Designed miniproteins, single chains, continued (2). Designs and how they scored, part 6

Each design is a single chain, and the fold is of that chain. pLDDT is the mean over its residues in the fold that is shown.

## One batch from the design tools (miniprotein)

Design m4177
Fold by ESMFold2-Fast:
Structure m4177 (fold): chain A 85 residues (1-85)
Amino acid sequence: STDENAQAISDAGGELRKYLEEGKYEKAKEAGEKLLKIVEEKGDKETAQNVADGLKSAAEASKDEKAKELLLELAKKVEEIAKKL
């Protein structure tokens, strides 16, 4: 359902944010890969675009260069998924 998909995206995004704030880049990468899988399997084009925009905004707000790079790479991957939806 739409609510279940929104919750799954919110949960994966929350884990990503938490691990980036804690400097746990490997766990952040795992959370990011979960987010990509949810968007690819259950997202529509609008959802994918919103996720990509959110990741880019988080990257712009980040003062951590490694977090910024990881967020931008994830945003790029989500944009490529959106093109296929």
Scores: mean pLDDT 82

Design m4178
Fold by ESMFold2-Fast:
Structure m4178 (fold): chain A 70 residues (1-70)
Amino acid sequence: SLDDLLSQVDEVAKKFGVDPSKLRKALNYRYYLTRIVRSPKPLSYYAKVAGVSQRKFSEILKEIKERVKK
């Protein structure tokens, strides 16, 4: 469910020491620009929105993908 997905995002934010609201904002921007506008930004842009390095943001995305596959 959407609530389960949001809960998983919040748990990942906690695991990586990131503000959950900033992570949600970064993920929403990435979805909007990539899926709706079709004008994607580099990962460094979303990492800045989340308040993390590009490498850490990539690790966060991998963790979210692994959690939602289950």
Scores: mean pLDDT 79

Design m4179
Fold by ESMFold2-Fast:
Structure m4179 (fold): chain A 82 residues (1-82)
Amino acid sequence: KVAEGAKLVQEGKVDEAIKVYEEALKDKDESVREAAAVALGEIGAETGNTKIIEVLNEALKKESSDSVKEAIKKAIEKIKAK
């Protein structure tokens, strides 16, 4: 799933990659959600797509894992720093 998103980024299908990672933020596996948050932060920082910040904020509101919350917060800060 996270690997599918990375392939889409390499193929220039950034909007499709964002959708894959947005879905991965809802995964049952904490490590998958953490990886998705990191990937969205990188995409948002590289592309300047601030809509990703909204996706990450919605995920943060529903997240219970401290490690995933930290990853989401770092991703948001990375995008805001440009």
Scores: mean pLDDT 78

Design m4180
Fold by ESMFold2-Fast:
Structure m4180 (fold): chain A 82 residues (1-82)
Amino acid sequence: MDLGTMSLEEAETLKKTLSREDYIAYVDENNIIVKNLDTAGDSSIIPQSNEVGKNVDDVKKEFEEMKKTILGNPKLYVIKLK
């Protein structure tokens, strides 16, 4: 799901209301950071790009590929950071 644009603090607050099995992708101008919403924090399952050319559609595609290895049916929430 695309949740639109918000600050990191707003995103962290929203994250607390989401399911523990789900994932969040933070997108800014230079970086895309994907986190599992459980206590682990970081997603070791979804590859991160350090390349400027990686966009949110690439992350969504990678998530759908990696979702096949994830237990359950997690959702990916996309937030663009301001």
Scores: mean pLDDT 61

Design m4181
Fold by ESMFold2-Fast:
Structure m4181 (fold): chain A 80 residues (1-80)
Amino acid sequence: SEVEELAKELEELLPAIEDFLKNSTAPFEILKEKIVKWVKEKSKGLDLSPEARKLIEELENVTSVEELIKLLKELIKELK
């Protein structure tokens, strides 16, 4: 399914996202906005669980790299 494809893509990209967030000199909010935008665009039109939709909305409210990575891992588990 497209939902399982999104889960796989996120899981495969997660190490690169973590490296990007940890090694970038840009402000965290700018990096977060790019990741959140990508997740939201990829999620458009997909039949997501209410919990998965809630996790995607919660991504906008994270304040640290650690919180963002944790929420992305939780989202991947929900999409499987």
Scores: mean pLDDT 83

Design m4182
Fold by ESMFold2-Fast:
Structure m4182 (fold): chain A 98 residues (1-98)
Amino acid sequence: SAEKRGQEIEARMRAAHEAGISFRLTLELRKRGGKLIVKAHFETEEGESLSTELEVEVDEVEDGEEGVTTVVYRRDEEGKLYQSESQRGAIEEKLIRA
């Protein structure tokens, strides 16, 4: 399920945090057929990566405009996700630079 794939990404993020490894979560938001589709990509400084596609609504990144929005989330020192940057398109550039 989408929830199970989301849990897998969270488990990877937790493992990286516990190991002191820097990581990034990139979310690409698309509207399709009246639903919000989120393409999630997790990567670490060691080159480990995991991608999935979820049908979920993200209130803080709800895009009133049509199209693709890319959002980058990072964990803070408390382990909470915060939005460090957002940009329409350029998801491949964000992944390469992470």
Scores: mean pLDDT 57

Design m4183
Fold by ESMFold2-Fast:
Structure m4183 (fold): chain A 97 residues (1-97)
Amino acid sequence: MMTKKDAEEIKERALKNAEEAVKYADKGDYRKAASLSTAAGIDVSALSIALKDGQISEEEYEKVKNKVKTIRDIVDKAIAEGKGSIASEEVEKEVEK
């Protein structure tokens, strides 16, 4: 059965994968950026199972889901437009600190 520690590790991995996707998009490594963006999405899906098991709060789950979604949208747009150098600036603007 999934533990609170497992849920926390999945949460941290989702956020780390999203952050790394931005860094690789900024470098113009769109293949690596797309791979990391996809991995972050898979981690959020795994985190939804932790929510169902009661191992993470709805508030914390939605915060992570929305942050990862916003970052993924920015990365995917940067890849589509070939403008990797602005991905980190758009993340800072759109994701409330």
Scores: mean pLDDT 78

Design m4184
Fold by ESMFold2-Fast:
Structure m4184 (fold): chain A 67 residues (1-67)
Amino acid sequence: SEEVFKELKEELKRLEEKVKRGEVTLDEVKERLFELMRRASEAGLSREQMDELALLIERVSELARRR
């Protein structure tokens, strides 16, 4: 649904900000990304919505790995 998509995008944005501030460990980021991906797969999102989430997930994952 659109509401779930918006919620997941906002959570990913908040997670990205926490990663940039050094407030979360790599293990915590992995756990959060796994949970967000599970919720996304269960939400029946469109291909376009899934593509946008995939880009955000990749960005957060890349930032976390650089620490």
Scores: mean pLDDT 81

Design m4185
Fold by ESMFold2-Fast:
Structure m4185 (fold): chain A 98 residues (1-98)
Amino acid sequence: SAAAEAERARLEAERRARLPELFREAAEAFEAAGDLEMARLLREAAELLRDPAKAAAVEAEFDAGYRAAVALARQGKEEEALRAFREGLRAAVAAGRA
């Protein structure tokens, strides 16, 4: 229905608006854990997501990598899931800089 579509669009917009802050918080956690590369990638993605001209490309690549990581995690392949997440984040940053 039109009401359900409007509600979904609103929730999606709220999710997108929170994404840069969530990436910044994740970057702080990875930095505290000693993963400086992941922290850097998350901060770069967060800044690119704040630019409306770049945000769509960054989000599309991130969503693809996130879905791949979740699928691997569901199979118990935790190390491969982390690699897929990191690779998706690298692709997201590259797309935002293109």
Scores: mean pLDDT 80

Design m4186
Fold by ESMFold2-Fast:
Structure m4186 (fold): chain A 96 residues (1-96)
Amino acid sequence: MAVEDTVKAKHPRTGEEVEYTVRVYPADIYYDPEKNELVEEPSLLVVVDYWITRDGKKLLARAFFFALERDGEIVLVPPSGVPEVDEKARELARKA
């Protein structure tokens, strides 16, 4: 089953407090952005949903990244850029 939780953090570009919904799913493939390649390996897909305001409109934004277990540590590929979201993703990845 997917694991899910929410975390509030400041958006890095706007400084606005945003509630992020973080969901973690088992996956058999991940995208490595440094190598620009798909890698067939057991991994976790992280999906982050949050609301932003652009030109007076409320838009649902969605970000995707992967979590891998390396030497007993959870590594995010790539990190989200929001430390509170990254920590929540690592917590949920350990439970998945």
Scores: mean pLDDT 76

Design m4187
Fold by ESMFold2-Fast:
Structure m4187 (fold): chain A 61 residues (1-61)
Amino acid sequence: SREEERRRIREELLALLRANGPQFASDEQWHKALTSYAMQRYGLPPEEAERLAAEALAEYG
């Protein structure tokens, strides 16, 4: 389902944050990087990529 796919993508974005988080000093910088990654890796439209990036950031803390 689309919900399962979105969950998996969010989990992968979280893994990237955990591995690379110290490289980004601000939520805005992290959000931009994750949005670009999601668009390039999964072919997501900008709005969906931005939402998933925001969800991953919120979960990361």
Scores: mean pLDDT 79

Design m4188
Fold by ESMFold2-Fast:
Structure m4188 (fold): chain A 70 residues (1-70)
Amino acid sequence: MKIPTIDEMMSMSPRDSYRYFQQIFQQNGDNNVAQQIQDLIDGRASPQQVQDVLQQVGRFRQIQEQIMQS
């Protein structure tokens, strides 16, 4: 599967961006986070679940950014 660049991810719609992160968390065995992202896509997430997912996605982005800068 083609790994998108940071520029490509920034150009993605919010839905496509969530799908990308859902797939990454699914591959890493974080099925609970992947399911929470699906709930976001479907509009079923609570405000707390949205905050928790955004926090985890933000942390993952920071790690990816640090690796790409190394």
Scores: mean pLDDT 66

Design m4189
Fold by ESMFold2-Fast:
Structure m4189 (fold): chain A 62 residues (1-62)
Amino acid sequence: SLTLSERAQRSEELAMPAVREITKKIKENDLTPEEIEQLSREAARRVRERREELEREELERR
């Protein structure tokens, strides 16, 4: 069982690779601030969905 603090930290760890990839794309493709904000929101949503999917998969395996 994960505590609330542990779950928050794991969400951050899952987000970091996605944030780095977005930052790389921003630097390489010269994106506007509006595009950056939209990508950040999309990445945050994907991280949440991925976390929930992994948690569901782990529960189903048991």
Scores: mean pLDDT 68

Design m4190
Fold by ESMFold2-Fast:
Structure m4190 (fold): chain A 74 residues (1-74)
Amino acid sequence: MGLDVTPEQLAELEEAARRLEEALKRKGRKLAIGVTDDGVIRVGEITEEGELRLVAELRTIEELLAYFRRLAAE
């Protein structure tokens, strides 16, 4: 169940996630990430009102990695 991840992809995700965490702290943004039973990665943003807003649904580790890198660069 979930996503198939190689050790190399996991290391890249950990680095990208670390960079994203720092970028989010600078912007005052808060994200929540979950994986569904069917392997869909759901990315939500917690609004200033405390509501969870779905901002992305991703299907692969490659899409998640690209999303983290893109969001960290913005």
Scores: mean pLDDT 75

Design m4191
Fold by ESMFold2-Fast:
Structure m4191 (fold): chain A 79 residues (1-79)
Amino acid sequence: MSYSDEQIEDAIRKTLDSLKLSLPKSLEEFEKIMRNGDFNYTLRGELNVPIYGPEQFEPPYSEIVERAREVLRRIAEEN
């Protein structure tokens, strides 16, 4: 699936807000968020990625996760 960085950033912000998490201000906080299972699950929902299929049948989710990681790292570096 093709998502812009802006769409991914919007989804990240909505996910963080719903989970009562703050925007990361450091690489440590960024990595902590990326290791959060609830964050990954909620982000999938915000981006309308199917969560019902086997992991091996959802290659677009891997791309989305990689791009979300890049966007979230950029936000952390802005601090």
Scores: mean pLDDT 68

Design m4192
Fold by ESMFold2-Fast:
Structure m4192 (fold): chain A 68 residues (1-68)
Amino acid sequence: SILDKVKEILKSLGLDPNVALGDQNLNRIDLTRLQTLILNEFGVVLSDSEILNAKDAKDLAERIEKKL
């Protein structure tokens, strides 16, 4: 599922899939890596604000699904 792949991507970057992305102090390098991994896996481009406003992995997966 999209959610399972999003959780794997977040964990690969050392991010907690159950915590708001804006609360995890993502620096520019981590934010760019996350954007690149999402683009490579799903073909979806997410902005900085779309990622930082995601409340958890499930919310991020729903944002990705809306762009498919």
Scores: mean pLDDT 86

Design m4193
Fold by ESMFold2-Fast:
Structure m4193 (fold): chain A 61 residues (1-61)
Amino acid sequence: HMSLEEQIKEAEEFLKRAEENKDKIPEGYTLEHFKEHLYRSLAELYRLQGKDDLAEEFEKK
């Protein structure tokens, strides 16, 4: 099982590289739609870590 810290780090790295690697975006997603999905996932993961301030920022996106 991947830890919460590992899941967050992976999602953050993928978000950072998403704009550079548009061809890696899953078929059927727009870049914008995929970013929204990542923002929601990160918000949930930050909540689980107790990083409420970060979670709120991503929830508002």
Scores: mean pLDDT 72

Design m4194
Fold by ESMFold2-Fast:
Structure m4194 (fold): chain A 94 residues (1-94)
Amino acid sequence: MLSPLVEVTLKSVKELVEEALRALEAGDVERARFLAAEAEALAAMTLAILKLIGESDPRVEEVLREVRAALEALEAGDVERAREHLERALRLAE
């Protein structure tokens, strides 16, 4: 993606998701949830800005879906599902 907004967002989301995955490996579910929520907020904000200017980005949309699925899994106590969704988000964010 060539948009500076999209590039900065994907880089920041990648860093947050990597930290969330490290937190899950350490057994710190609360920290992982916080970091995933920050990634969700950032991706959602970027999509809202793109929509206001008549644009969209399918990769940011897919990253947001995976991060939201991870948060739902964490709320349900399914740490392995959350990890799988965060790993997918990480691959999408490159």
Scores: mean pLDDT 86

Design m4195
Fold by ESMFold2-Fast:
Structure m4195 (fold): chain A 82 residues (1-82)
Amino acid sequence: MKFLLTLPDGTVVEIEADNVEEAVEKIVEELKKQYPDLTDKEAEELKEFLIKHFKEKDLKEGDVIELDFDDFLKQAKGLLTL
């Protein structure tokens, strides 16, 4: 499956993965590059959130998913309080 991640600076990153868990790992690594102050604990919480979100979408082989980082942050409202 393929994900098109729009980063906060407007850069679009193409992420290819065999499963949701692998895709989320790659997405979070790109986010860590944009937010170097992001801790490993916060990264793990983001991974759990994204895995749950994508599993609810019933993704199939060959699907292309567009993800806006700003939209992700709005959905993960409360991350700043954890």
Scores: mean pLDDT 68

Design m4196
Fold by ESMFold2-Fast:
Structure m4196 (fold): chain A 69 residues (1-69)
Amino acid sequence: VIITIDQVERAAVRMVLEGLSQEQAELIGKAMKELPEEVTPEEVKEVLLKHGVSEAVAERIVEEAVRLA
């Protein structure tokens, strides 16, 4: 499955609105700057983890982004 960066952004925004910490939100923002327009779920998770996003948050973002695809 290929997902777009727009779907990842929508997933991240939803998590922030649902109470994600500011620290995790900032790390997600940094990770997203390294993502191309079209990515695989595995690539998104890898980049999020590389930037210090927790595994649980990274998995939730990927699941939500795939749901939006």
Scores: mean pLDDT 80

Design m4197
Fold by ESMFold2-Fast:
Parts: sequence; C-alpha cells; structure tokens
Structure m4197 (fold): chain A 102 residues (1-102)
Amino acid sequence: SEKEKRLNELIAELEKALLAGDAEAALEKLKEILLLRGVVTREEAEKMTAKELVEKWEEDQIAVIKADDSLDEEEKAELIKLAKKQGELVLHKIENPGEKAE
C-alpha cells in the first residue's frame, strides 16, 4: 500500500541518518514514522524527548506483535525482545552521534 511504501521510505531515511551520525535528522524521521502510524500527534511529538519518542515506537511495535494471531507466545516473546533491543540501539545512536560508521 501507499502508506506501507512511505513507512519503508521513512525507516530507510532513519537508518541513513543514524549511520551518518545526524541525530536531528534521525529524530525528525522517527517523529514522522510515529505520526504516519498514528501513535502521536504533531504537538505531542514536538514536546517529546528522544527517549520518549523511542519508547512510543517500541510500544507500537510490541502492540503490533501482540495483536498478530499468526504468532505463538514464544515467537511473540522473541520478537518483543528484538524490538526492545532495536529501540535501545536507536536511542544510543541518537544520543551518541559521534559513533558514525566510519
């Protein structure tokens, strides 16, 4: 769908910003992802810290996993664990922009 295409584009842009050590661009892309998914309003996103934005993204991912009836409880637990690790990595990259790929 068009929404899925835009979401994938924003995720790719987020990854690119994180690799470049561009914390401001990474935060902007994370806000746009959350807005597109309907997790936050624009006004909420503008007032939130990087940690709060990452926590909202993690909560949304966990909610999607929990709602997936095709997954058993063991699969859900492992995916939730991976979502939490991904959130920690994204927050670390945003808070430590000096850790570039080069």
Scores: mean pLDDT 82

Design m4198
Fold by ESMFold2-Fast:
Structure m4198 (fold): chain A 95 residues (1-95)
Amino acid sequence: EEELQKLVEELKKLADEFRSLADTYRGKAAEYMSKYKKYLDELKKAQADPEHRETEGKILEEKANEYKKQADEFFKLADSYRELAVTLRKLAEEL
């Protein structure tokens, strides 16, 4: 019983750690999404200028897409850690 109580405590601790990681990656995803939106606004301005549309517009589009891709990766990581935290918490409650 004492060993089982220690295992339950360790699982709850890990669940809390993975919840914190999920929150951290959610925050990073939001940060990169903000960067994506900023580059998207800059892209709209560049696209309004025919002289900068083809060169600067393409660079801004690539950077915007890169930040969105990174934000999507962080959202996936956040969801994965959240699911893992829920699973570990449930396992601790069933022990």
Scores: mean pLDDT 84

Design m4199
Fold by ESMFold2-Fast:
Structure m4199 (fold): chain A 63 residues (1-63)
Amino acid sequence: GEEYLRKALEAARAGKGQEAAEYLRQAQKAGGLSDGQGLSGIQAALEGKFETVARGLEKLLAA
């Protein structure tokens, strides 16, 4: 599960919203994200809120 979260973080840091959103969907399917976390993160990535996505993912990976 964590592999997809790390890939989503890298995509978000690169400004690649579509790729970040796709990796967040994969993380949700793997059980690494709740439905609420997945939907919120995907929407933020698609809206270009890359800093918000990166901070959220860093928090999840530190826990």
Scores: mean pLDDT 79

Design m4200
Fold by ESMFold2-Fast:
Structure m4200 (fold): chain A 101 residues (1-101)
Amino acid sequence: SSEIERLLQEIQDLSVQLISAAVDLTIIRRQPPSRENQIKELQARIKIAQLSIKITELEIELEKLRENPDEAKIKRLQESLKKLQEELKKLEEQLKELLAS
């Protein structure tokens, strides 16, 4: 299926971006504490959360397109998605507060 192949490629591309973003976060966390570095850390964590959300959404879509969808896997992915969305909201609120100060 061309749709399954497209989803697999998109998941792969986003996963590479996620690994790169995680490396960037590690580099930021090695820097001395500062307002600038706190902003950079929150921005990096937001990017990681956004990529993780998109990957999880595509994994749910991919599983639903399989001949025999794993309903238990879909449920676990949906629960993970909700937690990631809640974490993203928290990080965005923290960034907004930091930028306002």
Scores: mean pLDDT 92

Design m4201
Fold by ESMFold2-Fast:
Structure m4201 (fold): chain A 71 residues (1-71)
Amino acid sequence: DAADSPLATTTADVELRSAPGGAVLLTIPAGAVVEVRRVEGRWVEVEYDGVLGWVDAATLDLPATFRARLA
């Protein structure tokens, strides 16, 4: 499996949260590139501009490797 933290692009303005459904840390603009760390259900842990948090998977253009992990 590709152990690299792959890049994904946001498809809309998305709220980066401290946890799945948690507090909003910042809003990532549409078309931004984020580093994907892991997938948990419909939530994806990403790093954007040094900030680690969670976004809704529906807002990301995820690489094929991560699509197979979504329920």
Scores: mean pLDDT 74

Design m4202
Fold by ESMFold2-Fast:
Structure m4202 (fold): chain A 71 residues (1-71)
Amino acid sequence: SSLVEKAMKEIDELYEEMLKDPSKAVEVLGRLQEILRALRDAGVPRSDFFKIGDYVVDKLLEFSKKVEKEK
């Protein structure tokens, strides 16, 4: 659906923003939660919601691995 595609694009943009400035991680996480809440409130099918949730988790895991190298 177009909502799923828009959410994935916005998640990609937020991920890039977080990579450029890791100090914004808390702000980006808040925006990611708002995207997920908006999708839930819009009543997207559970399969679509889980697909987006999995995508967010994958992006956050990639970010976490990169940040750990700063120690």
Scores: mean pLDDT 80

Design m4203
Fold by ESMFold2-Fast:
Structure m4203 (fold): chain A 96 residues (1-96)
Amino acid sequence: EEERRRAEELVLMAEHYLDKGEYDKAIQYAEEAIRLVPEGEVAARAYHVLGRAFYKKGDYETALKYYQKALELYKDNPNFLSREAKRLLEEVQKKL
C-alpha cells in the first residue's frame, strides 16, 4: 500500500530529526505519517516520536497524551518500542 510505505518513510525522517534535536521537524513528519496511516504499527511509532519530541521540549502533558496513544496502538503488537513508550509514560507522569 503506497500510503503505508510513504508513512513509514515519514516516520523514519521523524526519528532522524528527533535524533538530531530538530524537534519541530520531527513533529511535522510524525504528524504527516499519522494523517496518511492513523492506525497500526507505523502510527504507533509516529505517536512515540511525538511523545519523545514534546518531552524533549518540556511539554510533559502533551508528551503523556502521545505516549498513551502509542501504547494503545501497540496493544495489538507489543515490541521494544511499546516497552520504551510505557517507561517514558511513567517518567512523564512523575513530572506532572
Scores: mean pLDDT 81

Design m4204
Fold by ESMFold2-Fast:
Structure m4204 (fold): chain A 112 residues (1-112)
Amino acid sequence: SFEEKLKRLEKLIEKLGSKEATEDDVSDTVEELKELLEEILGKKEASKIIEEALEEVAPKTFEKHKDKLEAEKETVLEMLEVIAKKLEEVNDEKAQKLAKLLREKVEKVKKA
């Protein structure tokens, strides 16, 4: 199930880079990320990391974008980068796999 969740998150991140992305895709990406983080870190630490990443990133992205959906999409992508950096410091195989996926997929979306 962890590998299946990683593949779902990968597809969701790729879709966020498209003009066809919806508010549901934003919500689904955050939900899948939360479930993966809960499996690695537990519910309390997963919620904390997501909240801290959102607080760091959201003010800047919402100032940059007048369109709500574009602000939400960039907020999620930047949250994924912040979370990837934190996961790289975790001595856990699943954390390292998730961090690598987040870095590679966010980089591809930003270059598209």
Scores: mean pLDDT 86

Design m4205
Fold by ESMFold2-Fast:
Structure m4205 (fold): chain A 84 residues (1-84)
Amino acid sequence: SYSDEEIENVLRQIFKDMDKDGDGKITLEELREWLKSWGYNYSDEEVEEILKKMDKNGDGVVSFEEFLEYMKELVEKNEKLRKE
């Protein structure tokens, strides 16, 4: 199992890979391009829904804090499923 610090370090590297302009925020376009770079061909609607799930304050972009919370929730859910 990954520690919270190990998860944060991995997610920070992923966030930096998505954040092409270095402004500390992920736009819909940056998320779409990052997903495509990994071979995921999601529809525009699917990418928008992924962004909305992370965008907890509703400003239309994803901050590092919002990204961390969303991804940590997914990791914790996966770990719980493995224990059952």
Scores: mean pLDDT 73

Design m4206
Fold by ESMFold2-Fast:
Structure m4206 (fold): chain A 69 residues (1-69)
Amino acid sequence: MKITKEELEKLSLDELVRFLAEHIFKLPEEQVRDWLEEWAKAEGKSVKEVAIDLILDYLEKHPELAEKI
C-alpha cells in the first residue's frame, strides 16, 4: 500500500521521529531528532518536512513498512 505525503503530514513530529528511530535508523529518538534538526537547518526546511521526506524516500525502497505507520 502506498502512503502519501498528506497522510504523514497528519502525524505529529513525535510520531514521525518515533517511526524513523524504530524502523529506519534503529537509534534513540533523541539522536534522530537532533539529526533531523541539523538537516532541516541545512536544507532550509522545517524538521517535520525533513522527517516526512526521509520516510517517503525509505518507503519507496521498503513499501511493506507503510503498514507500520
Scores: mean pLDDT 80

Design m4207
Fold by ESMFold2-Fast:
Structure m4207 (fold): chain A 65 residues (1-65)
Amino acid sequence: TTVVEFEVDGVAGTLTLSGKSFSVQFSRALDDATLDRAVDKAMAIQREHNAEQIAENLRLHELAS
């Protein structure tokens, strides 16, 4: 599991990445339009990070898990 901090429309959020899934938690409630932007951003972050992390995280997973 990887945690990434990000921001959308001035609202701080935390993205938790877990393989096939992601979860987003914000410090404040968001409307649907802001959530759509947040999801788009989170998915972009997830795709980029997941591809890199899978390749690099093999040893860390073997050693630390």
Scores: mean pLDDT 69

Design m4208
Fold by ESMFold2-Fast:
Structure m4208 (fold): chain A 85 residues (1-85)
Amino acid sequence: SVEKAIELAKKLGELFKEYAESMGYKARTGFALRPDGSVLLGVEIYDENGNLVGKNLVEIRPDGSIKIVKADNPELVEEVIEKLK
């Protein structure tokens, strides 16, 4: 359901911020609802000096499945998705 996709996107966004901060980074998150009911979650990672380290994009589908669209920080993305389990 669309509601499930939105709930998962919010939870993932929070986990990205928590995990990035645990590693000494800062995460900025944003998301967009798509016409098919999926949610695109964008995650920008910054270092301690405020420099952009990477951009990540994850698609959360209405069935609850998660697809990695783009991962400049693949280890961070994989760890956060694993924590959602």
Scores: mean pLDDT 82

Design m4209
Fold by ESMFold2-Fast:
Structure m4209 (fold): chain A 81 residues (1-81)
Amino acid sequence: MEELRKEAEKTLEGFKKWIEDNGLSDDEEAQKALEEFEKKLKEIVEDESLSKEEKIKRMDEAINEFMARMFAILDRKRAEE
């Protein structure tokens, strides 16, 4: 339990830094995506109905979807500006 929570926190902090480093701190879409991702990770790690294996799979899916969305936002913003 504690291990999954720590991994989620480290992942979230890494993504917050990535958003800042890539100049997306003022991007409304990126900030909304980060907020939704944070809430989803919290729901997954706190869901007592899910096994550890299911939580890991759901977190991996959420991370992959979030990263794909972030790269799409970054590519679009940089291509237009």
Scores: mean pLDDT 79

Design m4210
Fold by ESMFold2-Fast:
Structure m4210 (fold): chain A 83 residues (1-83)
Amino acid sequence: AYSDIDFPKTPLTSLGFQLSSKTVSLIAAGLIGGRKEVFEKAYKLMLKEKVPQDVIDNIVELAEKASKSVPNGKELLEFAKKV
């Protein structure tokens, strides 16, 4: 389930760093779908765009929390624990 994930007013926009809409969309798709591959692609984009580590850490924490709510969260949780 992707209940309680509201991306129009996401914590991501309040972290003091404006992420590109493409990066936000990939993060959303990875979190909602619980797909390790999609979230890993978003993570690589954040590194390439030189997103601050504190922002990346907050997004990884969101992925760990989201993994408990999505049916296929196991792969997402395993990825979040490795970064």
Scores: mean pLDDT 65

Design m4211
Fold by ESMFold2-Fast:
Structure m4211 (fold): chain A 55 residues (1-55)
Amino acid sequence: LAEEVRAALERALQENRTVELPPRDISSLTDAEREALGAAADEVRQRYLERLKQQ
């Protein structure tokens, strides 16, 4: 799940800000899984900012 969401967010940040997440019930995620998703989103955001600095 976290890997799939990270890939989707990375693609969205590179091409656009709209993201299509896999059809999942987020309320069924554990606290650990929610933390992992947050961390993955932050990692993708950092990568995007680093790429902008290359310009």
Scores: mean pLDDT 63

